Designed miniproteins, single chains, continued (3). Designs and how they scored, part 64

Each design is a single chain, and the fold is of that chain. pLDDT is the mean over its residues in the fold that is shown.

## One batch from the design tools (miniprotein)

Design m10205
Fold by ESMFold2-Fast:
Structure m10205 (fold): chain A 76 residues (1-76)
Amino acid sequence: MENEILRAMALIAASVGDGETALKMLESMENPTEEDFRDVGELLVKKGDLEGARRVAELARELGLFEAAEYIEKLL
């Protein structure tokens, strides 16, 4: 349930173009999934926070979530 709340908070932050807060929420998750990073990163690109999306992709790579990282990078 903690991860579900953190994911929801990350998506809300991303929906208003607050990539810094979205990234902090993702960093706080335990064992986040490819889908968590992909959804947040895609939403940041859609809202115009390209730097936030880039940082989300970078964190995904650090965590071994290569599918999400490559997906987000292709949107940039």
Scores: mean pLDDT 84

Design m10206
Fold by ESMFold2-Fast:
Structure m10206 (fold): chain A 99 residues (1-99)
Amino acid sequence: MMPVDAGGGAGGAGLSPTPPELLARLLAFAAEVREEAGLDLAPEVVRLAAAGALNAEDSGVPLEEVLRTVSAATGIPLEDLRRAAEAARPHLDRYRAIL
């Protein structure tokens, strides 16, 4: 049994500032996913999409809704976030292990 952390909600929590050392590890993961999937997207796009996909799974919010929020906040095209999230989905356990 785990207490629910106040402020650990869906959507906005995924856009919170990331510590530099954690961000570096997440970007390295994103670069690996990008390489494995043959994506021509920046690692930052893959990182944000992977974070969105994990947030969707953990919160029960539809992935499309989370990705729209990320797109609106970052200016990244929704189509790019969807492609990145699809590529990252098989690797979300690896992403979770970094967090």
Scores: mean pLDDT 76

Design m10207
Fold by ESMFold2-Fast:
Structure m10207 (fold): chain A 57 residues (1-57)
Amino acid sequence: SGAARSEALRRATIEVLAEQDPSLDVSDLEAVNAAALAKKDDQAFVQRVREKATALL
C-alpha cells in the first residue's frame, strides 16, 4: 500500500541520515526533514534510501 511505502521511505531516510551524520537527533522530525531536503539531489543518498526502503518492505 502507499502508506506502507511512505513509512518505509521515512524509516530508510532517517537510517541513512543517521549513518552519514551520527550527531543528528533522529527524534527531531523537523531536523530530519531539513537534512533530507538538503540531500534530495545527492544521487548516492537517494540510491541508499531506496535500497533501505525496499529492505524494510
Scores: mean pLDDT 80

Design m10208
Fold by ESMFold2-Fast:
Structure m10208 (fold): chain A 65 residues (1-65)
Amino acid sequence: DLNEFIEKLKKFGSEDPEKFREKIAKVIDEINKKTKKFDKELAAEILSKEFNIPLEIAKKLVDSM
């Protein structure tokens, strides 16, 4: 559920909802372009870099999707 994923990410320090939504859209677009399949490992790495969160936390977020 994309909405549940977005709500979890809001708790990790983004106070700008528009900028946050743009980062989410960019991450999803990058994942889709690079693999044609949803790759959880690649998704976690992209999330970690774009949101500046630890990779371990990014992996947990992707696993909840």
Scores: mean pLDDT 65

Design m10209
Fold by ESMFold2-Fast:
Structure m10209 (fold): chain A 113 residues (1-113)
Amino acid sequence: EKEKELEKIAAEKKKAVVKTLEAAAEALKKAGLEAAEAFEKAKEIVEKASPSIEDVKKALLEAMKIVSEGLEKSAKKDPSPENRKTLQAAFEAVSEAVGDALRALIEAEEKLK
């Protein structure tokens, strides 16, 4: 019973993060930024994760690592102020979505004892 509740929360938070990664990847791709590929890869990792709380947490942490590395690489190749602003907006949106998801999963785990 309690594990199914956790899986439901994990599935909902997984969907929210996937949607945010997809929107960020599209924006980066339209700007011609290489970081778009990293966001697409991060999206695939989250999307393919099973809806267990442990698997979703692991996928979210891996996604943030891939996103951060892709943003750093893209910033070094294209260090213009406009590109930096686009990269920063993408990072902030995904960072917030992942942070919200991780907090919700931790709170759900604690509430279930």
Scores: mean pLDDT 83

Design m10210
Fold by ESMFold2-Fast:
Structure m10210 (fold): chain A 75 residues (1-75)
Amino acid sequence: SEADELVERGREYARRAEEALRAGDYETALKYASQAALYASKALSIDPNNEEAHEVLRRALEIAEEARRALEKAA
């Protein structure tokens, strides 16, 4: 389904965001986390009860918050 394709795209961006976060590349982590959240949100607009889309959105928001906090401490 279209929702499933959006979820898989979101998972790929979440994975890249996690890799960037581990590498200390907080700006790249935030960029990919934002893309993951966008795709998860699109999937949820099609199927609001899609548990996998909710999981991708949660991961994306956690990564974005961690990256944002790291950038604030570096400033």
Scores: mean pLDDT 88

Design m10211
Fold by ESMFold2-Fast:
Structure m10211 (fold): chain A 84 residues (1-84)
Amino acid sequence: MKISDLRIGDSVVLTKADGSRHTLVVLGVNGDYLSGITDDGTLVRIKFLSETEGVVVEAASGPVEPVLKAGDRVTFDLSEVRLA
């Protein structure tokens, strides 16, 4: 499975460079970009770097301490995707 195979409503686990894992629900895919919401309510837009990696380009936080920030590199765990 590739990042480009993700669809609206799918849930995927992201791993940051620090090894922390976070769940993202996909809200949209448009070209090389994916929009989603994390478990903490942060809305993110991620640019694809490869078939399994992305960089957060926009993050709009609901909580004070969002789990994802603009500039964060993430690896998509495509083995644990829950389909909508």
Scores: mean pLDDT 77

Design m10212
Fold by ESMFold2-Fast:
Structure m10212 (fold): chain A 61 residues (1-61)
Amino acid sequence: LDAAVDAFNRQIDDLNKKADDLTKKGDDDPSVKDTYMTQANNYNTQADNYRQTLDTTVGAV
């Protein structure tokens, strides 16, 4: 259970880092900003899904 919690936390951190990197790239190049914003939103959605799964898993134990 602790290993699963750690794995989800790492996934959330990785997804947040990817979203941040895409946001920075979008700020540097406005021509790709919309594309990177869409990708960043997808990573944020995935992070939210992992947070929901983590909450359910922790609540079950």
Scores: mean pLDDT 75

Design m10213
Fold by ESMFold2-Fast:
Structure m10213 (fold): chain A 69 residues (1-69)
Amino acid sequence: DIDNLNNKINALDKKINDLNAAKDHVRSLSGTMPPDSLAASINDLNNEINNVNNEKNNLTNKKNNIMNS
């Protein structure tokens, strides 16, 4: 169902936005958080964003396959 896939894709878009907001928050802690800890937190968030983007791409490909078949 396309609507189900759209709902899942929209949920992943919200998660990406939340993770980007978390990155901005972590960056705002510059000068109060140790640099290595800040860099590690940013790297962890980047890895999560990449994983969510991969899941979103997989769902988008499934949606496109259904729509074009």
Scores: mean pLDDT 86

Design m10214
Fold by ESMFold2-Fast:
Structure m10214 (fold): chain A 95 residues (1-95)
Amino acid sequence: SVKDVIEEVIEFLEELKKRIEEGEPSSKVTEDAVVFTIDVLLFNSQHTEIVSIVQDFSLRGLEIDQTLSEEEARKELIKLAEETIKKLEEVLKKS
């Protein structure tokens, strides 16, 4: 169901946030986010709103990683993950 997909994406983002907080490089986290986005697109293309939110996260995450220092990138990626989780929770409420 769409709810199961949203919950899986939220779980993935919470895990990414934890990995950043535990000191993983922003480049590794953003690479894994791109891979996850491709998987969501391939297997959940019918859930266009969820795909769009996940794609936005990955593209903005790559920009953050490419443009900011490692310390600032980690802070901004955590913030981006929190904002994306909040968007997904709003979609979940409407489902």
Scores: mean pLDDT 86

Design m10215
Fold by ESMFold2-Fast:
Structure m10215 (fold): chain A 84 residues (1-84)
Amino acid sequence: MTPEQKALLKQEVDLSMRIISLAVEITVLRKENTEESKKKIEELEKKIYELSIQSLKLAQQAGQLSPQRAEQSIAELQKKIKEL
């Protein structure tokens, strides 16, 4: 593994940890079942999609994902963000 590949992997791990943290927060908010918690869940879901797009771009840059596969997955996530 090159130093450049190690740096990209660290960025991917950091993004994954942020996504997990947000997913845990959503799980807690779902137990509250209030209008305010529902709005916060939508905001957190949007952030998860945005971080997932960033993760896909890093994976493409690292050569772990084909450009076509990355583009398709990013387009699907962008569509989900627009529908929120």
Scores: mean pLDDT 81

Design m10216
Fold by ESMFold2-Fast:
Structure m10216 (fold): chain A 73 residues (1-73)
Amino acid sequence: SRKEKLIEELREMLDELSALAGTLSLEQELELMPVIISLAVLISFADKLSVEELEEELKRQRERAEAALARIA
């Protein structure tokens, strides 16, 4: 379903950012931690969200991740 695909995209983003954070300095890891925590919390409640809510949250989390990655580049 669309909802399952959106939740999978959130999980993939969490996995990618978590893997990256493990290879970085502590200071750089701390820049990514707010997004990582936000994604983990969102995934824990994802089944209670509508498709539309998940699409908006996925977009918001992507923007937050891009901003955090730009700060550590």
Scores: mean pLDDT 87

Design m10217
Fold by ESMFold2-Fast:
Structure m10217 (fold): chain A 81 residues (1-81)
Amino acid sequence: MLSVYEMIARLIEAADEVGMFLSGVEQLDENRYKLTFENKEKNLTIEATVDAKKQTVEISLNGKKQGTFSVDEAVEWIKSL
């Protein structure tokens, strides 16, 4: 089971590989964080809601829900951009 910090680190690494930078972090509760990644040149914004209790990441791209993923699935989704 990954900690919330390990989940966040993996998502930041995946986003960096595709040229997206961490522009926002919002703590929702002890186990939940909302991350915002942006690439302004490509006009792309990813919002990722990390839930360490459920071991899930909910992803939206430019305000459109993409799905709810495991951490590994979320990493692969981000790298597919």
Scores: mean pLDDT 88

Design m10218
Fold by ESMFold2-Fast:
Structure m10218 (fold): chain A 75 residues (1-75)
Amino acid sequence: SSAEIRAQAQGVLDLVIELLKANKISTEQAIDVALGLSPELQQHFVELAEERMPSLDPKLQAIIQDVVDAVREAL
């Protein structure tokens, strides 16, 4: 169960990053997607995003940090 939820969160994070890189969604839309997840998915999403953060370019790091901050405020 927990492993399946983590895998779902990883898929969402991968999609959000891909859409941001392709300029298909805004920072605000990425936040809306993350906030629309269940609390269990949000927890795994934040953990995975923080693990990935050091490997991202500075602009994408700033966007993902804003998403993480919004989710943490909502939790």
Scores: mean pLDDT 87

Design m10219
Fold by ESMFold2-Fast:
Structure m10219 (fold): chain A 91 residues (1-91)
Amino acid sequence: MEEALERLEEAIRRVGEKLGASEEDVEAGIKTIKEIAKLAKEGGASEEEIKEALLLFAEAAEAEVEGDMEKALELDEKALELLKPYLEKAA
């Protein structure tokens, strides 16, 4: 979990740097991901399922750094699809 979050935070910061995003925008992005993980956990997702989704989000952010927006979107969709049943239960 912690390692997956750290990798994702680093990937989001690299995306922000490449796109010229402010430090505030980068922190907002990280906060949003942490909120998604929290809601999934509240909805009954296992630590392993949350970790898998966080790694998919990290890979998506890494693809954005490389300019592969299509791959980034596909990976983000897979991560959200994995967590969707739990996010719906948490709401």
Scores: mean pLDDT 80

Design m10220
Fold by ESMFold2-Fast:
Structure m10220 (fold): chain A 65 residues (1-65)
Amino acid sequence: SSSHLQQGQQYQQQGEQYEKQGDLATAGQHYLQASVHYRQAGNQQQSDQLLQRAVELLQQHDRQQ
């Protein structure tokens, strides 16, 4: 759906901004939300890619804590 696609794009853009700032936890959370919305929109490939990125960032954050 168009609403899920738009939400996925917004969360992805916000995640990219937080990642550039070094806020790995917030970036990972936003990528996770983007993944969910892309999946609901039927964009499975992009959903899977963002889920993988979210996991990587959250694991990196955990290693710093």
Scores: mean pLDDT 87

Design m10221
Fold by ESMFold2-Fast:
Structure m10221 (fold): chain A 70 residues (1-70)
Amino acid sequence: MKAILVDENGNVKVVDAKDEKEAIELAKKYFGLEEKDLVVSRAGDIIVVTHKDSEIAEKAALAAYLEEVA
């Protein structure tokens, strides 16, 4: 499945992940963040992992949904 990873500065990275656990591990690896600072949501079959202080989290989830259905 696709996962969209968003850091505290609004940087977006799209990766392939098999489940939410892998998406969290990839976010920790790429951004150096702890799981407690991450918010996980889903937009259809797309996993969205955002930093808790990211203002673009909702926009990232919507963009992921539109890309999947287009």
Scores: mean pLDDT 72

Design m10222
Fold by ESMFold2-Fast:
Structure m10222 (fold): chain A 125 residues (1-125)
Amino acid sequence: SADIERIRALIDTMLVASHGSLDAALAAPPERQVAVLEAHRQAFQKQVQELKQEILNSSLSQETKDQLISVLDEMQKELEELLDKALEAARAGDLEAARRHLEEMREKLDEAVERMYRILDEAES
């Protein structure tokens, strides 16, 4: 459906943008890593809000909407907690701890995206 195609496109946009921002943070010198991560936070929050709005405005069943919003809420909470840990590590100069938290953010993002795609695939069936 057109709604599912649009939601998939927004998930893909969020995934690509987030991977790019996390890669930029990992490549950044320590003095700039905090600024890169704060920019990522703002962009990610906006993208999650836009994706939630599109889901809620779609013609998908209430059950499918509830499942997608649940995954997004869990993902946003987990990634915000990991981002706070990464920022704290970066400010302390603990680059290895910051890298571990950023890698865990990537893994959690990829897991959440896979879960959302499975929900959308079931909605098409």
Scores: mean pLDDT 89

Design m10223
Fold by ESMFold2-Fast:
Structure m10223 (fold): chain A 67 residues (1-67)
Amino acid sequence: VEELKVGDTVEAIAPVPATGPGELALHEGEVVTVLGIVETEHGTYALVQTAEGRRGLVPVSLLKKVE
């Protein structure tokens, strides 16, 4: 698993549901930019921004770095 960093371009490897406050829903294959990494009691989330400027938290387990 490649470590995600601020400024990385990442892709959703599966459909991402927005299941909690501040979470962002993504479709499979959607490409977003990492703005930050947040550790929570529910696991590690990335704060991401879409091309349209929408922001939210996505589980890092559902993201991969675009090579």
Scores: mean pLDDT 77

Design m10224
Fold by ESMFold2-Fast:
Structure m10224 (fold): chain A 80 residues (1-80)
Amino acid sequence: SLVEEAGATLDKERPDLPEEAKKLILKAIEAYLNRDVEALEKYLTELVRLYGKEKGLSEEETEEVIKRAIEIARKELEAS
């Protein structure tokens, strides 16, 4: 499946990513393919918070990135 291929690609190209991040990316891809906006927003939020914490972003910076990511994802789903 596309999700299984994406998982294999992440393991090959991004072995540096935490296992939790890889799982969230795959769940976000699955939600996108199913057009599940609520699930997509949930997994994107969790991914950005995980990334922000690892990179030392402020709470305010992390929230701004989340809002932008959700807006982009919604526009992509509407265009599909």
Scores: mean pLDDT 79

Design m10225
Fold by ESMFold2-Fast:
Structure m10225 (fold): chain A 75 residues (1-75)
Amino acid sequence: MREELEREIERYREEARREVEEALREAGLELEPETLELAVEVAAAAKAVKKLKVTGSEYVRELAERLRARAEALE
């Protein structure tokens, strides 16, 4: 079960990274590495919530923890 969640999370992270990098390229923008990673995590979380909203609290807690860790790294 957790392995399935990790697979889904990784897939969304990969998709989010590609989309964020493409959007930045089109806008002519570059982000600091820490900010880029935060943007990828936020985009991945949005994808997961939209597609996996029936998935239980374990997945939501894992996403929240990763977002918190990234936000703390920026402080």
Scores: mean pLDDT 68

Design m10226
Fold by ESMFold2-Fast:
Structure m10226 (fold): chain A 95 residues (1-95)
Amino acid sequence: SLRKKIIEEVKELTEITIKDIKKLAEELKETNPEAAKKLEEIAKELKEKTKEIIEKIESTKDEDLEELRKLISEMIGEILRALGEAEQILLEVKK
């Protein structure tokens, strides 16, 4: 049950992260269209990269703990990468 809960939370965190980055892009669209475009690209890449990982998680047997741990770690890695890239864009907007 805990493993299924972790998978659901990671999927939910991914969707929230995509939505938050897209919202930041929309807020910057008129004042900094270049930064907005870069944020939209980050959100798109996160969605595309995590789609295959989600499909693999859904097809993985509950008993395959090592594969599930690997896939969850890959999902978290993609979220952290997207957040880091978004932060760098926002830091450049302040200069």
Scores: mean pLDDT 84

Design m10227
Fold by ESMFold2-Fast:
Structure m10227 (fold): chain A 69 residues (1-69)
Amino acid sequence: GPAAERAEEGLKRGREVAATLSDKELAERGIEYLEKGLEAGKAGDAEKAEQYMRKGEDLLTLAVIRDQS
């Protein structure tokens, strides 16, 4: 469904970004949350999928900021 499709695209983009980052531990934590978001989306829990995807994106954004600093 749409939630799973959006989570899958988000995870794909997140992995591309994470591969470029120096803070591998923080990047891996971000990806773990995006993976949880995809699992929730596949299970039909759109609200939980959104929450996990947002957490993963926030962690990757933090890793990007640290890499640019």
Scores: mean pLDDT 85

Design m10228
Fold by ESMFold2-Fast:
Order: structure tokens, then C-alpha cells, then sequence
Structure m10228 (fold): chain A 85 residues (1-85)
């Protein structure tokens, strides 16, 4: 594993943790709230993209890994906004 591959895997793992925490926070809210449902859907999509980014980085596809991390980060921010804290 190159240092660059390791850095991207760490960044993707941080995004995965953030998405997982958002799901846990959203599950404390009213499950019939459309904003809560949207936040959970966005956070789950972010988890999927972060997992794909880890695999891309392991395969040495650093550009794909970075794009997936960037997209997952955007979904995490959208999920936070949807929870309307």
C-alpha cells in the first residue's frame, strides 16, 4: 500500500464513520418525517460511496477514489441539512 492509497482509505473511512453517526442520530427522530427519511437515504448512499472509494484506493485507482470521497462528503453535508437541526 502506497502512502497515497493509505491517505485516501483513511479519508474514506472518516466519511463512512460520519455517515454512520448521521444514521444513528436520524434514528432518534420521528421515522415518519420526510426529512429524517431523506437524511437516512443520503447517509446510506454516502456509506456505499465511501466503501467503493476504499476499494478503488486498494486497487490503485486514486482518481476514482478521490471522486467517490468528494461525492460521499457532499451527501453527508446534504444529510445534515435534511435533519434540520
Amino acid sequence: MSPEELELQIEASVVLIAASVLILVAEKEDPSDPNVQKAIELARKAQDLANQAIRAAEQGDLKTAQKLIDEAKKLVEEAKKALDE
Scores: mean pLDDT 82

Design m10229
Fold by ESMFold2-Fast:
Structure m10229 (fold): chain A 103 residues (1-103)
Amino acid sequence: SVLEEVRKKTEEDIKALEEKMKKAGVKLNEEEKKELELVKLAGYNRRLLEALERLDPAAAEEVEERANKEAEEIEKLPPEQQFEAVKELLEKLTAELERLLAA
C-alpha cells in the first residue's frame, strides 16, 4: 500500500530526527515541542501529497490549490490564532490525503 509506505518512511524520518536532537543535547520547552509536532505533521502531509501527485496529478493539484487558499485566510488571522488554524488545516488535509491514497 502506498499509504503504508508513506507512513513507514515518515516514522523512520521522525525517529532519525529525534535521535539527532538527543545526540545534540537539544532540550525543548513545551512551546517548542508543540512546534516540532506541527513540523512533523507538515512533513507527513507533504509526503502524502507527493504520493498522490504520482498516482493522480489532477487530484493532487486540487488539494494543493484548496490548501493554498485556506493558508491565505489563516495568514489574515491574529498571530495567536494562526498556530491552531494551521494545525487544524494540516489534520483535515492529512485525513483527506489518506482517504484518497487508500482508494
Scores: mean pLDDT 83

Design m10230
Fold by ESMFold2-Fast:
Structure m10230 (fold): chain A 92 residues (1-92)
Amino acid sequence: PSREDIEKEIEQALYDMTFSVYYSSLRKHLSDDEAKELAEKLSKLIMEGYKKKKNGDYKEAAKLYLEAAELAERGGLDKTAALLRERAKKLE
């Protein structure tokens, strides 16, 4: 396995962990199907934002974190939404 293969495996594991955490939290307020759909969207936005930030694209990363915060708030994850908004503000 190359270093690139290892990096992809780590990215997948981080996504899976992020999804699991948000799915568990969202299920307290939403149906299982709604929680799963929202957790998938939220996790993808957060992971994409992280990748943009890592690549120095701070403006796009901030936009993605704000979009993720909007979805988190809609799902009743007010603390997560606040954290994502602060992360986006730091990238301005």
Scores: mean pLDDT 82

Design m10231
Fold by ESMFold2-Fast:
Structure m10231 (fold): chain A 68 residues (1-68)
Amino acid sequence: GHMKEEKLRENREKLLKLREEFQKKHPDMTVEITLLDEETALVTVRKGDKVETKVIPIEKVEEYLKSL
């Protein structure tokens, strides 16, 4: 489908900031966030030997990270 380049860029910048803020608060954890489309992100969280990967709507990524 057609992606809106401006929305894609805005969401990418938003996810980058969320990742950076989470990493500063949780130095014992690693978070990778990959934008899959305009509305969906792949979030991978590692804490020691535990690895969790979820596909999450972009608007829910902040809520998910705050639940950790």
Scores: mean pLDDT 79

Design m10232
Fold by ESMFold2-Fast:
Structure m10232 (fold): chain A 70 residues (1-70)
Amino acid sequence: SDAEIQALQDQSQATLQALQDERDRYIALAKASTDPKVQVRYEMLALLLDIAIATEQYVTQRQIERLKAK
């Protein structure tokens, strides 16, 4: 139903915002670091969060497609 699709979109948006906020914190920590090894580690953590964001978007899209197919 449209209500179920809207609820999934709202939940996904909240999850994506939390993941993006955490990614942005790691990017800021990387920029603030004077140690190149620490900087690279924070950049890698931000990259892992980008993968998590893409995964969340994919899962939500698939759930919406399944609801529309009914």
Scores: mean pLDDT 88

Design m10233
Fold by ESMFold2-Fast:
Structure m10233 (fold): chain A 77 residues (1-77)
Amino acid sequence: SGKELAKQKFLQEGKELLEKPNPTVQEIQQFLIGAKNFLEMTNDEETKEQVRALLEQLLERDDLPADLKQRVQDILS
């Protein structure tokens, strides 16, 4: 289904972003927009858990700007 393909694409793009040595602020912002949309629109707990796990991994990065770190924390709250 289109929803399943969109989910798999988003999760793969999130994993690829986290594996980048120097992700741009713009790439992170686009990921956070997508993450918020998936958490708000999805009723599937497995999908929400996978998205939250990616956000938690992003918070572990030393290179994450303080404003983006706050935005991740707000999405996880």
Scores: mean pLDDT 84

Design m10234
Fold by ESMFold2-Fast:
Structure m10234 (fold): chain A 89 residues (1-89)
Amino acid sequence: MEEKKKKLLEEAEKLEKEANQLIQEASRLATQSRELEEKGREYEKIDSDMGKKLFEQAEELRRQAAQLVEEAVEKYVEAGKLRKEAEEL
């Protein structure tokens, strides 16, 4: 019984660690997206085509960040289920 509980907790911990890494990566992409949006605003005044490209790049990074957050949430949910199973043992 203790061995099964330990295995479930170890797997939950691994998923939580992976989820935390995904959140950190999403945070970096979100920061980069914001920097590109600020740059896009500056260039829109000088070169509207360059401004548009920078906004498109910012949007792509935002989408990537959102996908990583979604993956992290799924891993947290799975980890929570494993922890619940461990408590019931």
Scores: mean pLDDT 87

Design m10235
Fold by ESMFold2-Fast:
Structure m10235 (fold): chain A 91 residues (1-91)
Amino acid sequence: SAEEYTKKGIEALKNGDFKTAREYFEKAIELAKDDPSKAKSLGEAYMLLGYLYFLKGDFETARSYFEKAAELYKDVDPELAKVARAQAALV
């Protein structure tokens, strides 16, 4: 599932394996992108990609992913949308 790939990506990120983490988050996105019921899972994967690129010092890419997460959250979780917009504004 998308959630399983997100979990594996988080484990890779904790180990400093940014390449593997990115690949898992991208797989989570691929599984969730065409399912409207997965908007929160998709937003979570984009938030984690934003965080990954932030840790790598790629602030422009990080901002882009946080903005994508905010757009996905706006209609399903307004509080998560605010968090995502705040993260985008800080990078």
Scores: mean pLDDT 85

Design m10236
Fold by ESMFold2-Fast:
Structure m10236 (fold): chain A 66 residues (1-66)
Amino acid sequence: MQQYIQQGSQLGRDLARAALAGDTEQVVQYGQQAQQLIDQVRDQFGEQAQQQVTDAFSQSAADTLS
């Protein structure tokens, strides 16, 4: 589980950095990767685990944009 939380955080940082750089194509690609990760975690570990990964992604992106 921790590995998926870490991956979510990394994708959040990468997406936010791409957004700050104006790299729209990378933003779309990282967003798709994040959605795929979140969907996989929900299917394998359930809704609570999905929320943890989603929160890690969102918080990491927000922190990077600040």
Scores: mean pLDDT 85

Design m10237
Fold by ESMFold2-Fast:
Structure m10237 (fold): chain A 87 residues (1-87)
Amino acid sequence: MSIEELFELIRERLLETLPERFHPLADEAFKIIEEGLKEGKSKEEILEEVRKLIESDPSLTPEEKEELLGLLTLAIERLYEKKEEEK
């Protein structure tokens, strides 16, 4: 499985699991992750950009932000683990 295939699989599963109200913000976060991977950004750079996006959203509660950020962090970690395995 390529990193691109893994990204699509993670995105599909996460969006299926998340309530519809989270989908617009989750989609924006996945765009940041996809663009960062294409640009060769570090895991830490992508994590910071995603964190800033989620924390700046006024429509979510602090608990909802923490839950969504946690799920996105796990997704980013899995993608970078796969990238390291191909060295």
Scores: mean pLDDT 80

Design m10238
Fold by ESMFold2-Fast:
Structure m10238 (fold): chain A 68 residues (1-68)
Amino acid sequence: MKTKVFEAVTQADGTLPVEWEAEENKEATVTATAEDGTVVTKKVPAGITRTKLTGLKPNTKVTVTVVQ
């Protein structure tokens, strides 16, 4: 299982684009944990290597975890 962890800042519209390298035929679980305690989780089907997270506050620091 490959895990990618990085820090990011949400865009002014409260969205966060996330991109990663695909593992063969593996679903990705993308979790963003904001400094204000907001957590957003999205499951992405196998073969998709990017997603856009929504529901976060604008210009907020987040820790992003991608698990495949």
Scores: mean pLDDT 77

Design m10239
Fold by ESMFold2-Fast:
Structure m10239 (fold): chain A 60 residues (1-60)
Amino acid sequence: MKREALQAMMDAINEYLDLEEYEKAVKFAHRVSDLIAQRKYEEALEEAQKAKEEALKKKE
């Protein structure tokens, strides 16, 4: 779903920003927004959820 993919993307970007990984945040945003533009919402959601989980584990 487009809305779910966008929300997951925003969540992951926020987690990268909290880690001060600005370059990763920008590259991630471009990659996932490209997937959304191609209507690959499932792939975009999966990529965003993976990125968010990885960033959260670094904060533990």
Scores: mean pLDDT 79

Design m10240
Fold by ESMFold2-Fast:
Structure m10240 (fold): chain A 62 residues (1-62)
Amino acid sequence: MSKEELEREVDIAMAVMELAVAKLAYPEKREYLEEKMREVEETEDPEKAMEIAREAVEEAES
């Protein structure tokens, strides 16, 4: 595994973790956050994964 591949996997894992924490903080948004977690897990682009997680957390806070 290259350093770039490892960093990509770590970034995606961190995005999933952020969404998992958000599900605990905003249980009323759980269904929405679960769909966003699926989108993050299906992407191969770490930047897109982090953007999805950030936007989903912002929406949950609203």
Scores: mean pLDDT 79

